# Designed miniproteins, single chains, continued (5): the designs that were tried, part 51

Each design is a single chain, and the fold is of that chain. pLDDT is the mean over its residues in the fold that is shown.

## One batch from the design tools (miniprotein)

Design m17749
Fold by ESMFold2-Fast:
Structure m17749 (fold): chain A 81 residues (1-81)
Amino acid sequence: SGDSIDAGRRAMSQINSLISQFDQMLNDPSVSQDQQRNFLDQVQSQLDQIIQDLQSIDSSVGDRIRSAVDSIIQSYQDRIN
């Protein structure tokens, strides 16, 4: 439905904003590896909440976005460890 599509678009906008903020921090040489890990944990918690909210509206859309986000988070974990 249109509501599910709109919810997905809003979720993706929020997710992209959080990922962009984290990517900017990873490119800042003044930020320590411990600070990067702490921020990743915070971003992961916020992303999990956004995805859970989306899953409650449309489980299929939410599950698809979860899989994509989990892959991105794993890539960041591999980069900072």
Scores: mean pLDDT 83

Design m17750
Fold by ESMFold2-Fast:
Structure m17750 (fold): chain A 65 residues (1-65)
Amino acid sequence: SHMERLLAAVREVVELINKAKEYKKQGKFEEADKYIEQALRIMDEAGLPESVREAIKEEIEKIKK
């Protein structure tokens, strides 16, 4: 169903963001950036709701610091 696809996409994006955070903590900035790019692509392709997109973007901005 559409809802199952959205939930699967959200889970995948969250896992990629968590992986990016882990790599950044290790000083592996290029690797972290790759996972952020993958997360953003999945978010766009899955057409996630705007409220979810904003929450994800906020977390990404925190990682960039």
Scores: mean pLDDT 83

Design m17751
Fold by ESMFold2-Fast:
Structure m17751 (fold): chain A 62 residues (1-62)
Amino acid sequence: MGVAILRLEFETEEEAQAVAAHASQLPGVLSVEVSYDKEKGVYVVTITAEGSAAEAVLAAVL
């Protein structure tokens, strides 16, 4: 079965946490992770979604 991994970068932890909370409520989302990328100095939201739901999830978080 196909899955999609979406990676979004944010300057602040508050923005990343807000997007992660929103994404976790969306149908077809399997997992959401927030991490800090020390090399880039940004917060990263990684969303794993069902392949069939990926487009709708991306549209909802952008």
Scores: mean pLDDT 82

Design m17752
Fold by ESMFold2-Fast:
Structure m17752 (fold): chain A 98 residues (1-98)
Amino acid sequence: SKLEEEIKKKTGLLINSVEQLKKVSTPAQQAVLDAVIGDIKDITEIAIKEGIDAAEAYAKEVTAKRLAELTDPEDQGTVRVIAATLFSVLDGLKKREA
């Protein structure tokens, strides 16, 4: 579907941005970014199968979980920025679906 293609395109662009950040990151930071990439992939599948609202709810839960597991303020800041971008993408997709 056109919506499924747009979801895959927008989340794929975000994943590519995180992959580029991973290339200039420490091994410990790369592990955090790999977990975040996995989360974005899961959120993408939920958005396709269950809709944008379900994906937003899951994104909120998984972001809170990742932030609670992190002790480094820099890693927490990076996750918050990626999450803010993801929420912006999901909000934009939701407005186009309406």
Scores: mean pLDDT 87

Design m17753
Fold by ESMFold2-Fast:
Structure m17753 (fold): chain A 83 residues (1-83)
Amino acid sequence: SVLDELIEGLRELIEQLRAQNAPEEVIELAEKMLEAVEKRDIEGFVEYYVKMFLLYNPEATEEQVEEIRKKTLEELLEAEKLS
């Protein structure tokens, strides 16, 4: 399923972030994203994804954040519906 592929991708991402000595805050968010998707908490995953985006884009507008939130949520819900 798409969620199983996302879980595997997140595990690989976390290992890569650790290997690159990424900030602990980034690694913690990636781990929370993995936990959320393993529990099929799509809304929780999207919230952690938005927090990750804001760490790299602190000047992002409210409109940009809302667009990313909506797009990510819609893509994941559609993927789950087709599985």
Scores: mean pLDDT 82

Design m17754
Fold by ESMFold2-Fast:
Structure m17754 (fold): chain A 94 residues (1-94)
Amino acid sequence: ATDETAEEVVALLRELAADPGAEVRSEGDTVTITLLGGERARDLIYVLGGLASSIEGIRVTGEGNTLTLELRDDIDEHLSPEAAAALRETIRTL
């Protein structure tokens, strides 16, 4: 389900924020993840990109070692209020 995928995205963002192989930065409803090194961080970023790309309402952009996720204004039409709020709060606290 889309909400379950959003929960996995939240979990991966939190894992990447704690991983020394990744640099995670947030600005508003946008989060940017940069791969610094390590196979674990690389694999987590790859999975995150795939999962986030499956959620309508998230714009995913990959450029080199950088993955950018942007929550679109219509995210609340594609996720439950709880899942949308969890994504926004997670990005805001990164």
Scores: mean pLDDT 85

Design m17755
Fold by ESMFold2-Fast:
Parts: structure tokens; sequence; C-alpha cells
Structure m17755 (fold): chain A 82 residues (1-82)
């Protein structure tokens, strides 16, 4: 059902937020500039798969998550390059 899909989408969105925040913290604390391109590619790829699977029930939420991720990632990259 659509309600079950929406619940699954919200759980996956929450997990993505938690995993991404942890990974960004690790990259920042360990100054892993070299890992930034692969991390970005992997994260955006996962978001793309989420859009394909849950776009009809949580498309706007996924788009907002992608925007938040890109903003946080850009800030981290700037902090590590300075």
Amino acid sequence: SMMEKLKEAKEKLKKFKEDAEGALKYLKENKKIELLPQFEENALGLLKKMKEEYGEVAGEEIEELEKEFKEKFKKLKEELES
C-alpha cells in the first residue's frame, strides 16, 4: 500500500540522514579530503535510488534531503580546503 511505502521511505530518509551525518563527521575529524568525491558520488547515488523507489510518495522530502546534503557537503569541503 502507499501508506506502507511512505513509512518505508521515512525510515530510509531517517537512516540516510543519520549515516550521512556520521560520515561527514568522520571525514571532518580525520581530514579525509581524498575520500570526499567517492563519498559524494555514493550518497547522491543512494538518493537517486530512493527517488526511483519512493518518488511518488516522498519525492519532495527526498529533494529536500538532497539539498541539505549538498549544502552540508559543500560546507565540509570548504572547511577542509581552508
Scores: mean pLDDT 86

Design m17756
Fold by ESMFold2-Fast:
Formats: structure tokens, sequence, C-alpha cells
Structure m17756 (fold): chain A 88 residues (1-88)
């Protein structure tokens, strides 16, 4: 599978995670993600290929990092073979 195909699949899960975030918590002023969710983002970032790290660098705010982490968790659960293509 090409890098472009992997990132396209990841984008679908990020979009789904954003939908879930908006419906549950994202509309509340002053909402912040849990520390554990941000630590999971940093952990995943350290384990992925350099090309994937460049993609992840687009997610700069705590809310964006939370959504990205949830998108990656959905990808790992539903398409574990694609998730493994992200890793070093």
Amino acid sequence: MSLEEVLKILDKYVDKAYELYYNQVGIFPGWKPKKEDLEEYDKIFSKVKPEIQKYLEKFKTEREKYVMTKGLQLLKQNDPEVYSQLLK
C-alpha cells in the first residue's frame, strides 16, 4: 500500500473522530482533553515513520492532537494492517 493510500485511509478515521468529538465535547467552551490523551499522541508520534510525523505536525492545538489520537485509535481497531504501515 502506498503512503498516499495509507494517509487517505487515516484521514477518513480522523474525520470520523472529529464528528464524534464535535457531538460529545467539542462544542463546550473551555473544554480540554485529558493528559492521558495528549501523552498517547506523543507516544504514537515517536513510533511512526518520518513521513507520517510530517503529516502529524499539522495537528498543533491540544484539541487537534486529541482528535488525531482518536482517529489513530479507530484506525488501529478497524484496520490494524493499515495502522502497522504507519509504524517504524
Scores: mean pLDDT 77

Design m17757
Fold by ESMFold2-Fast:
Structure m17757 (fold): chain A 98 residues (1-98)
Amino acid sequence: SITVTQSPSSLTVKEGEKATLTSSYTSSGTVLPGVSWYLNGELRLPEGAVLTIDAAAQTSTLTIDPVKAEHAGVYTNTASDDTGTATGQGTTLTVVPA
């Protein structure tokens, strides 16, 4: 089986500040899971977002710095191995004016 857990479930950030979204996965498969991040259901990260994957910790971290109004939305993480695909519960990023 494979599972994905995202943290936090919601995050409010002021424009110009840094946002950090984290996802962890567990895998009972035999292959290293492939990890994908979605913004509002689209497989495309906004400009300025940096994805860091730590396979040893089984985590992926999305860092947005500086945060802009266009970065607001629902971020969803998926992980896929030879047993299937799991989708996280999502993190809602709210951006407030500076």
Scores: mean pLDDT 82

Design m17758
Fold by ESMFold2-Fast:
Structure m17758 (fold): chain A 109 residues (1-109)
Amino acid sequence: SLLESAEEVNKKLEALIKALKTIIENSPEELSEEEQRILDELIENPEAFVDTLLKFLELIKQLKEENPEFSEKLLEKLEEAIKLAYELGLITEEQKKELLKEIEKVKEE
């Protein structure tokens, strides 16, 4: 169901936000093996990271018609993940602006 897919996106966004916050708070030599792997994968393929966020946004947009309150919460989490990714240098300022613009479009519909 759309709700089950949205709950999965929520779990993935929560895990991503936690990982990004942990990476920001730790020095590179204090990162866990899993955190280092996540960072390395994102550095090697920032395009795949942006694509993943856009796929989450597409699902959140669909959810807005059925559950606007849950959609709003997921948009806030997606915005937090985008801002954290920018702080880590995983996305460019232009990519951040475009992603936030797409979120604003979903909010204004």
Scores: mean pLDDT 79

Design m17759
Fold by ESMFold2-Fast:
Structure m17759 (fold): chain A 73 residues (1-73)
Amino acid sequence: SSTMDSYINDYRDRVRDYNRSIGNNDVDRFNDVVGGMHRIVGDIGRVDPDTGRSMRVDINSMVDVGRDNVDRS
């Protein structure tokens, strides 16, 4: 659906911002972007619960690794 396509595109933009926050060692930006990613995954899960669950597992693993990298800087 056009709504799901919009959420997926927004999520991709947030992943780019996530990578930039790690590259810049910007803890405040990292936390803001992570919050936005969780909100979008929640919205995806309301439309497609299986996709939302899978994406939530992926984001949690990615965020744990990213937080360790930002916090070491």
Scores: mean pLDDT 80

Design m17760
Fold by ESMFold2-Fast:
Structure m17760 (fold): chain A 79 residues (1-79)
Amino acid sequence: APSPNPFEKEVEIPVKGPVKLTIYDEKGKKVLEITIKDENDPNYKDGKVVIPASALPKGKYTYEVEQDGKVVDTGTLEV
């Protein structure tokens, strides 16, 4: 049975409905893009996009949440 004993850091970004999430590094370079199709998406939990911290190098990032080609939310995160 998969029982992961090591606790992996997760990055959680609150979203509303189907969105495209884009993450940029401190230099403004796009490092990750995730599309949330619906509430059953494996990267979607309890109204949040969840990303393993291992997917991103240590540092400061900015994110943009887009719906229908429009930026509806922005924020920062640190890994």
Scores: mean pLDDT 70

Design m17761
Fold by ESMFold2-Fast:
Structure m17761 (fold): chain A 87 residues (1-87)
Amino acid sequence: MAEYEIEYDYDSFTATVTIKGDPEILEEAVRRAVERLIAEGKISPTDVRVELSEDGSEAVITAANYSVAKALADEIKREYEELKRKR
């Protein structure tokens, strides 16, 4: 199971999501979640910035607001569990 934390930055009114997981799964889960939410019209490509750690074990996502951050975190967790079940 991937663990995540959502922090809200009051200075920029953005939300940061930190997700930790298996580096072999996490990058693909993040990619699928972002693509799916964009395809569904729930987020814009400009509403999110994704940065992966050098070893791929941690993803830091900066979102335009808390609602976008939570939707993305929930979708990443869903995609991560789906990928983990297929292995």
Scores: mean pLDDT 74

Design m17762
Fold by ESMFold2-Fast:
Structure m17762 (fold): chain A 81 residues (1-81)
Amino acid sequence: KEKLLKLAETYLRIAKESAEVGDARSAAQGVALAAEYLAKADPSVKERTQKLAEEAREYESDVEKVREIAEEVEKLLEEVK
């Protein structure tokens, strides 16, 4: 449980760092992984995290959109903690 939340937080941080250097594709992959680990830590947010992961993959060429999706994953992570 705690280990999965730390993995979600780690991938979210990596995603934000990738977005800062303009690597939208790596940022999108990081957001999707963060959402996946968050869903494993708390199945109650699984539907919301799956939708956000799909959006991140859809917009993997749009750094600004990936940043917005990362912020939504961060909000869910705070709700689960």
Scores: mean pLDDT 80

Design m17763
Fold by ESMFold2-Fast:
Structure m17763 (fold): chain A 67 residues (1-67)
Amino acid sequence: SGSLLEELRRLEEELRKIKEQVKKFKEQLTQLAKPLIDTLGQDEVDRQIEGSAEIYKEQLLKELEKG
């Protein structure tokens, strides 16, 4: 068991990691989805990437909440 300040520091570190993971995931999706632009169009690809990134972020936040 840590102090409140230690828990806050841990939470800040985990939130930073989540932001970095979401950014990397979005970058990976952007690269993987490049061939799909010809089929789906840029707007649809962008919408799907943003939606996937948001779902991934929510999953990571829930995992953080669970421990």
Scores: mean pLDDT 83

Design m17764
Fold by ESMFold2-Fast:
Structure m17764 (fold): chain A 89 residues (1-89)
Amino acid sequence: SLAELVAEILREAGLKDVKVISENEVTATLPSTGEKVTVKIEVDGNDVYLTFTTSRKSPELVQIVRDVVLRLSERLPGYRVAGFELKVE
């Protein structure tokens, strides 16, 4: 599934405690800060939208978001990562 692919990319990027919560939601922990990140996945046709939610913004998180978007784009040639959002809650 797309959520399983996102989880694989997060593990490869070095995140801890990566869990697939549902077909459209993955959670993980940033290794340097220990903060939790939730990735929500929405699909509209061939367009993929990612929402990253965290309690604290960090430079590491910004780098991870960019790396995940790039790696996902490379592994899904039939899909386009049409947008991504970073939310602090």
Scores: mean pLDDT 82

Design m17765
Fold by ESMFold2-Fast:
Structure m17765 (fold): chain A 86 residues (1-86)
Amino acid sequence: SSEYQQLTQEILTLLKEAVDNLEKAKYLEEVLKDYSDVDKYKAAATKAAQQTLALLDTLTPADTSTLPSEVVEIRETAEAILKEVE
């Protein structure tokens, strides 16, 4: 459905935002050793990952047995980001 496609695109956009912000935080902390904005990028990654999961729950509220593999992978990636920012 068009709604499914639109929600999937929004979810992927938020997931990319979460990944990009986490990679920026890591680059600043581990490579540049510039700590001034690390917490800002970690907070942005956390928010985007949480929004990804919230939107996934809206898309697939009741049946995990028929979910596309891509939906499972998106959830696992967002959960991994949340664990890494801790």
Scores: mean pLDDT 78

Design m17766
Fold by ESMFold2-Fast:
Structure m17766 (fold): chain A 74 residues (1-74)
Amino acid sequence: DLREKVLNEVLGLTKALERPVTARELAERLGVSVSAVRRALRELEKEGLIERRTDPVTGETLISLSEKGRELAE
């Protein structure tokens, strides 16, 4: 399940990098297309498991886990 893999990768990378992550970083780590990751992220956001914000400096979309997302990924 790509959705579950994306959720777990967001958890792992945000902990390892100590920052929010991008869809591109997730795609590179999982060996899938950015489009596939973006689809999974839309489903996770709808479920309240992730949060998105735009970096005002770079314009990149940054992704982190919600509290609920952390509980389900761990």
Scores: mean pLDDT 78

Design m17767
Fold by ESMFold2-Fast:
Structure m17767 (fold): chain A 90 residues (1-90)
Amino acid sequence: VGGSQKPEIDAIVESVKKNGLTKAVIISSPGQGHINNTLNTIRALKDAGIKEIEINFTGVNDDDFAVIKKEIETVAKENPDVKITINKIG
């Protein structure tokens, strides 16, 4: 579910550009939609000038976390100018 998340992401991107922010922290949960939203948010933040992104996943099992981490690490390798940190919390 995320039909309203585009305005929120756009507002964050505008704030980043306006204030010259270089770091963002994302809190996410497991699930196909959350993974896709996280990847879209990473791209938007990178394009806005963010140089460091911390992603914290909550309530994820080890198998699901391994899949999510691999997908995000692929995006990180394609964007070596951005430092991406992936954490499992709870």
Scores: mean pLDDT 71

Design m17768
Fold by ESMFold2-Fast:
Structure m17768 (fold): chain A 64 residues (1-64)
Amino acid sequence: SQLKQLEQEIQLLQSQIDSYQDVIAKMKEKGILTPEQEAYLQQQIQELQERLKELQAELERLKQ
């Protein structure tokens, strides 16, 4: 159960990161992304990536 919960959380975080990256890419292409917006969105991505790394490490421990 804990393994399945971690896998679901990892998938959700990956989806959220992908969504933020897509938003940044589209806004950059349209020339409407401000430096402040980009900094904020990049910070959100970084925080999600750090959490993803923690969950992936925990998943690897549980597989052993």
Scores: mean pLDDT 86

Design m17769
Fold by ESMFold2-Fast:
Structure m17769 (fold): chain A 69 residues (1-69)
Amino acid sequence: MDEEIIEKNRPFWTELLKTVVFGNPEMSDEELQARLDELALEIVTHLLLKRGKSEAEAQAVYAASVAAA
């Protein structure tokens, strides 16, 4: 059932991603999958860094402000 649902919607999502997201409707399905995997890894890394760095940066700025006062 999951395979059937994926297969049914695959052409629609594939065309949207190629055309709207990447601006290249001629790109292969393999290229699209490689791009999506790369982007997913970058997004996850960026979100983890943003959360971790934002919290650590806020702590560092707070400590510096207290020391400067």
Scores: mean pLDDT 64

Design m17770
Fold by ESMFold2-Fast:
Structure m17770 (fold): chain A 58 residues (1-58)
Amino acid sequence: MEKVEIEVFDEEGNLLWRGTTEDVGAALAELFARLPPGRYRVRLRSADGEQEFDLEVP
């Protein structure tokens, strides 16, 4: 699957946003601009596997 599914969760595990994109960098940059300051968890799902990382918005 060439498309990447992106899910963004708050620290409590609540899903805040979900979308599918072929340009992960652009999608994440837009999310960074719109999210209030705090710590989030981002999950990426693609044909290459699943990755999770923490995102800190100042």
Scores: mean pLDDT 76

Design m17771
Fold by ESMFold2-Fast:
Structure m17771 (fold): chain A 60 residues (1-60)
Amino acid sequence: SLEDYEDEINEGLIDIALAIYKKIYNLSDEQVEEMREKALAAPSAKEALKIIKEEVEKIK
């Protein structure tokens, strides 16, 4: 079922979001890696995306 792949789907969504933000805000590879680590520690994709948005808002 889809639940068996939730972690992989969530990681994919996080990576897509990070790629978009990297392009829009010209983020460094180091900034993207730090955000990815924080996002992957989140309990859900929704919370992970919130963390990414907050980190982007601190540096733009």
Scores: mean pLDDT 76

Design m17772
Fold by ESMFold2-Fast:
Formats: structure tokens, C-alpha cells, sequence
Structure m17772 (fold): chain A 111 residues (1-111)
């Protein structure tokens, strides 16, 4: 899973409470969007995004920017593949916006 790859790739450590709050909010938002999505493949991407952002709580705060970059790349690739397979463009766009907003909030919380 993406969460297991993050735990193998990056140093383990606690993130600051503000970063933990941003990660938990992101995970809850993705879980909500997954439940509302009619597309099982988009539901899976959103569920994996929630898992990935939760796994960032186990990553050292210094490594969070690189870990977020890795998550963003993985999900961008999956969403492009789903778009090419005929997934709803509006649902893809909403998912991209949600991922971008979550990444931005997490990175902002590190400042």
C-alpha cells in the first residue's frame, strides 16, 4: 500500500499537533468524498488518499514535504489513468482540487 511505502521510505517521527490536525482533516474529507462517489475506482483512490495522509502522522516533520510530493505524484498518475478510461471529468476535477487543498493545508501547518 502507499502507507507501507511511506513508512519504509521516510524517517519515523511525530509531526507537530497542527500538522496532525491538518492530516486528520484531509483524511476525513477524502473518506467523505469516497462515500459520495458513484465510481468504485475513484472511491478506491480517495480511500487510499485518506490512508496515505493518515500515514504521514508517522513521518518525521522534516520529511513531510517530500512525502506529500510522493503522495501527490501517485494520485495524479492514478487520476490521469482513470480520466483516460472515461471517468467523469467533473469528479476527477473535484478529486484533484481536494488533494491539492489537503497538500496545501499540511504544508502550511509546517510553517
Amino acid sequence: SIAERLRRTFRRGPVPPEVQAALDEAARDFEKLAKESPNPEIQKVLTEAAEGFRALRDVSGEDVPEAVHLLAGEFATKLVELYEKGADPEEIARTIVALSAAAGRVLAALQ
Scores: mean pLDDT 84

Design m17773
Fold by ESMFold2-Fast:
Structure m17773 (fold): chain A 63 residues (1-63)
Amino acid sequence: SRFEQAVEVAARETPLIHEALAAGDFARARELADRMVAEIGRLDPVFARYAREELERLIAEAE
């Protein structure tokens, strides 16, 4: 299903965002988050909305 494909994208891309945040590279983390949300949005727009909100929270908390 498109939802399963979106979950696979999140599973693949989320560790890269965490790696960028751990390195203090907030610009890279935002770039990766935008890319992930755009990719998920093509598969499942509802999941993309929740992913965007969660990633915005993660980045804000890491700052």
Scores: mean pLDDT 85

Design m17774
Fold by ESMFold2-Fast:
Structure m17774 (fold): chain A 72 residues (1-72)
Amino acid sequence: RPEEIGKRFTERAETEDRHTFMAWLGRELARLGFSRPEIIRTMNRVINAPTPEEQGKIVRDTVRRLEERRRE
């Protein structure tokens, strides 16, 4: 669920170091079917977001777009 993954990202970003939670995010996106270039682009957007709340929104919106694309 896009909302669930965004919330989990925000919580982990606040409690874990950057390397650990970004590694989790990469694995989660790969599990959801993102390609390596898509994961890299998404992670770059997340890293450049100024707040954890905005980072969570980027993750949520990205997962939603993938789900829409799968349904075509």
Scores: mean pLDDT 69

Design m17775
Fold by ESMFold2-Fast:
Structure m17775 (fold): chain A 65 residues (1-65)
Amino acid sequence: MTEEEVRKLAEEAARKALDAFKNAPIHQKESAVTAATLAILRKTDASPEEARKYAQEAVDKLLAE
């Protein structure tokens, strides 16, 4: 899987996770990062460190929109 494919998957997973946790007022961001990280790990060969980095970047990008 290419880096571009991993980033697209991370953004999709992060967006879905943020929507799922939109009604969890205190921990929405952390929950979304965790959920997106797990989705990347399940569907890609990325390391845990890389998966968390892509998940964090995607969540931060979506919250800045």
Scores: mean pLDDT 74

Design m17776
Fold by ESMFold2-Fast:
Structure m17776 (fold): chain A 115 residues (1-115)
Amino acid sequence: MEAEEIVRIGYGWALTILQIQRMLEPDPAVRAQLDAVIDRVRARKKELIAEVRRRGLSMDEAIELVRAAAAELLAELRAAGVDPRVLAAVEEAFETGIGMAEAMKNIIEKKYSFE
């Protein structure tokens, strides 16, 4: 359960940052690329939650899975030749999301280590 929440928090924040970047982007072509990336990130979030559940992963393993999935997405986007602004937005989004997932893990560990 806790590992699934790590994925939800990490991807939830990444999606929030991507939506903000999309709203601030004046170029319709770059916005269209961001929309496609947002859809891919939403689909991947669902897949990773299912993966974490199926494999019984720990919170640390879930954070590592999110890092690996983010690196894979960035490599695929670079190979596809997406706009550098899209790459920068995805990098910022996942740096924020992973940071929030790590913060959530620390809060959970502190709360359940007291007794």
Scores: mean pLDDT 87

Design m17777
Fold by ESMFold2-Fast:
Formats: structure tokens, sequence, C-alpha cells
Structure m17777 (fold): chain A 70 residues (1-70)
């Protein structure tokens, strides 16, 4: 995937996460967490995408995981 596609997916997942967090919807947060893990793997496997993008995705995934485990 191109850097632009990765950035767009991060923005989309961030919006979905914030909406699910506000709604208290743990099931949606779990689905977003799964999608964040897959996106991180794609970014890490693509050397054309800056490593900072994987860090951004990981930080959001950690926030999602904390909400799921609460």
Amino acid sequence: ASTKKAAEEIVKLTREFVAAERAGDKEKVKKIYERLQELKKKIESDSSIPSGYAVTVDNLAQRAKKLIES
C-alpha cells in the first residue's frame, strides 16, 4: 500500500475509534483493534511506508486494547 493509502486508513480508523469510545461500544472497539493490527502488519511489511506510521497505528491499538480489557 502507498503512504497516502496508509494515512487515509489511519484517519478513518481514528474517527471510528473515537466514535466507538464515545458510545461505549466495546464490540466496535474490538473490531477496530483487529483492523489496526492488520494495518500495522501491512505498514511493517511495506518498506516504502515510513516507520512512524506503524508507531501511530500501534499507539491507537494500545488505547483500543486498554478499553477492551477494562
Scores: mean pLDDT 82

Design m17778
Fold by ESMFold2-Fast:
Structure m17778 (fold): chain A 98 residues (1-98)
Amino acid sequence: MGGRYDELEEKALAEIEKDPTFPGPYAVLALVYGIKGNFDKAIEYAEKALELDPNFPDPYFELAFVYRLAGEYELADKYHKKAIELLRQNPHYKLKTG
């Protein structure tokens, strides 16, 4: 799988190079690597986004997606519930820099 997702990856990496403190590009990389089936990188980037902003719900949705694909259904459910709760507590984080 290449093409459009490779372009999203390049754009997210360029944003990180310009300002490494924004969690959004890391969440985009987590999604891209999750879709590509590289779950280790997807988890790594999602966790990096959460280190920068633990109240950002996007990385929790990406972790839920990745863990569900990996067969870790209990972890997937946990992260999905955390993402929904953060949206309720912080509605200005309406998701997705894509």
Scores: mean pLDDT 79

Design m17779
Fold by ESMFold2-Fast:
Structure m17779 (fold): chain A 69 residues (1-69)
Amino acid sequence: YYAAAVLEDGSYKVFEGETEEEAREKAEKIPGVTHVAVAETKDEAEKLAKEAIENRENFESLVLEQLAK
């Protein structure tokens, strides 16, 4: 199992674990973690992390458009 830790600066780090729980615990111990995505493959964990970053940016863009006249 692999866990991708999405950081406050918009970067991500991937950790490997023998179980989903072990991978998640490794990712959650990183300072500045905002989101953790767990998958059975490294490629899927990275994909989920990238999608989470993109979704966050899209949400922030929508809020800014509503506040900007």
Scores: mean pLDDT 73

Design m17780
Fold by ESMFold2-Fast:
Structure m17780 (fold): chain A 96 residues (1-96)
Amino acid sequence: LPKPGATVTLSVDKSTVKSGDTVNATVRVTGAKATSATVRLFRDGQEVAKATADVTNGEAVVPIKAPATPGTYGLVAAVDTDDGLSTSLPVTLNVY
């Protein structure tokens, strides 16, 4: 059977955060091996920040410092796996 593709899920410990505070993003990878996960922050279609953490047992906790500018941000996890690049569905973060 063909190897199933990797599944990447992204969750955050806070959906609303003060600018400059830290949010922990949890990235889970199933169906493939990965050593690191990168979470990218987007505003108005532009990448404004990214953070990377090691994957252990299919999970990475990626600390992200909330941007100084208040607003609505999108977060996407990107993971290079032995099955290729896989990304999560976007998650919304509100910064005040």
Scores: mean pLDDT 81

Design m17781
Fold by ESMFold2-Fast:
Structure m17781 (fold): chain A 89 residues (1-89)
Amino acid sequence: SKLKEKALELLKKAKEAAEKGDVEKAIKYLEEAARLASQIDDPLAQLAAEGLKEGVKEIRKLVEQGDLELAAKAAIYAAELGEKLVEAA
């Protein structure tokens, strides 16, 4: 579906942004991917949406604490897990 393809594109962009250290851009892509995944009527896509939403909260907390390296790593892991769940949906 178009929603699945767009969510996967956003998750790949989130990973690329995080790998470049652009955590704020990665967070925005993860939030948009979560919004699109939440619109897919599939249990794995719903699990991805909720996981990405909670992951973004934790990543933002790491940014507030100044732990940018861990925030970037967490964003990469969130994007990779989200991609696997959405691809399986």
Scores: mean pLDDT 89

Design m17782
Fold by ESMFold2-Fast:
Structure m17782 (fold): chain A 71 residues (1-71)
Amino acid sequence: SLEEARREALALAEVSTDPEVAAAARALAEAIDALLAGEPGAEERLREALAAYLAALRAHPEDARAAEAKL
């Protein structure tokens, strides 16, 4: 669910040692919050935040494993 994805992103932001991954995870959580609140443009913001988050995880595979372990 989106709420689970948000929780996972926030957890990764707290445990990540890489500021790029932490920032992307926080941006993803904020984009999910905007979508759940029904904010205009939230769907586009979520697509952009998700793309950035996945790119950051691909660049930092140790953080990707940490995110997987939280599931």
Scores: mean pLDDT 75

Design m17783
Fold by ESMFold2-Fast:
Structure m17783 (fold): chain A 70 residues (1-70)
Amino acid sequence: DIPVTAKLSTEEMKERILKLLREHGVVTVSEAAAELGVSESEARKVLNELVKEGLIEEVGPKKRGYKLVK
Protein backbone atom coordinates (compact mmCIF):
# COMPACT_ATOMS: atom_id res chain seq x y z
CA ASP A 1 0.00 0.00 0.00
CA ILE A 2 1.14 3.53 -0.80
CA PRO A 3 1.94 5.77 2.21
CA VAL A 4 -0.13 8.97 2.39
CA THR A 5 0.93 12.34 3.85
CA ALA A 6 -2.56 13.06 5.23
CA LYS A 7 -2.16 10.31 7.86
CA LEU A 8 -0.05 10.48 11.00
CA SER A 9 3.66 9.93 10.31
CA THR A 10 5.21 6.67 11.49
CA GLU A 11 7.03 8.60 14.25
CA GLU A 12 3.79 10.27 15.41
CA MET A 13 2.03 6.91 15.45
CA LYS A 14 4.88 5.42 17.49
CA GLU A 15 4.61 8.26 20.04
CA ARG A 16 0.86 7.77 20.38
CA ILE A 17 1.25 4.02 20.89
CA LEU A 18 3.95 4.57 23.53
CA LYS A 19 1.64 7.02 25.34
CA LEU A 20 -1.23 4.51 25.16
CA LEU A 21 1.05 1.80 26.59
CA ARG A 22 1.92 4.06 29.52
CA GLU A 23 -1.79 4.63 30.20
CA HIS A 24 -3.00 1.02 29.80
CA GLY A 25 0.16 -1.02 30.44
CA VAL A 26 -0.78 -3.48 27.68
CA VAL A 27 -2.23 -2.52 24.29
CA THR A 28 -3.84 -4.80 21.72
CA VAL A 29 -3.70 -4.25 17.95
CA SER A 30 -7.39 -3.23 18.01
CA GLU A 31 -6.77 -0.63 20.73
CA ALA A 32 -3.77 0.79 18.86
CA ALA A 33 -5.80 0.96 15.63
CA ALA A 34 -8.65 2.78 17.41
CA GLU A 35 -6.26 5.26 19.07
CA LEU A 36 -4.45 6.04 15.79
CA GLY A 37 -7.62 6.10 13.69
CA VAL A 38 -6.15 3.52 11.29
CA SER A 39 -6.82 -0.06 10.26
CA GLU A 40 -5.54 -3.00 12.32
CA SER A 41 -3.10 -3.77 9.48
CA GLU A 42 -1.58 -0.28 9.76
CA ALA A 43 -1.47 -0.49 13.56
CA ARG A 44 0.30 -3.88 13.32
CA LYS A 45 2.89 -2.35 10.99
CA VAL A 46 3.67 0.42 13.50
CA LEU A 47 3.73 -2.05 16.42
CA ASN A 48 6.10 -4.27 14.42
CA GLU A 49 8.48 -1.32 13.92
CA LEU A 50 8.41 -0.55 17.66
CA VAL A 51 9.22 -4.20 18.44
CA LYS A 52 12.04 -4.13 15.87
CA GLU A 53 13.48 -1.01 17.55
CA GLY A 54 13.32 -2.68 20.99
CA LEU A 55 10.88 -0.13 22.43
CA ILE A 56 8.04 -2.61 23.04
CA GLU A 57 7.64 -6.36 23.36
CA GLU A 58 4.84 -8.83 22.73
CA VAL A 59 3.06 -9.98 25.88
CA GLY A 60 2.09 -13.45 24.85
CA PRO A 61 1.34 -14.61 21.31
CA LYS A 62 -1.57 -13.63 19.06
CA LYS A 63 -3.84 -10.95 20.56
CA ARG A 64 -2.64 -10.76 24.15
CA GLY A 65 -0.93 -7.47 23.45
CA TYR A 66 2.22 -5.41 23.62
CA LYS A 67 3.95 -3.58 26.44
CA LEU A 68 6.87 -1.20 26.94
CA VAL A 69 10.30 -2.79 27.29
CA LYS A 70 11.37 -2.54 30.92
Scores: mean pLDDT 73

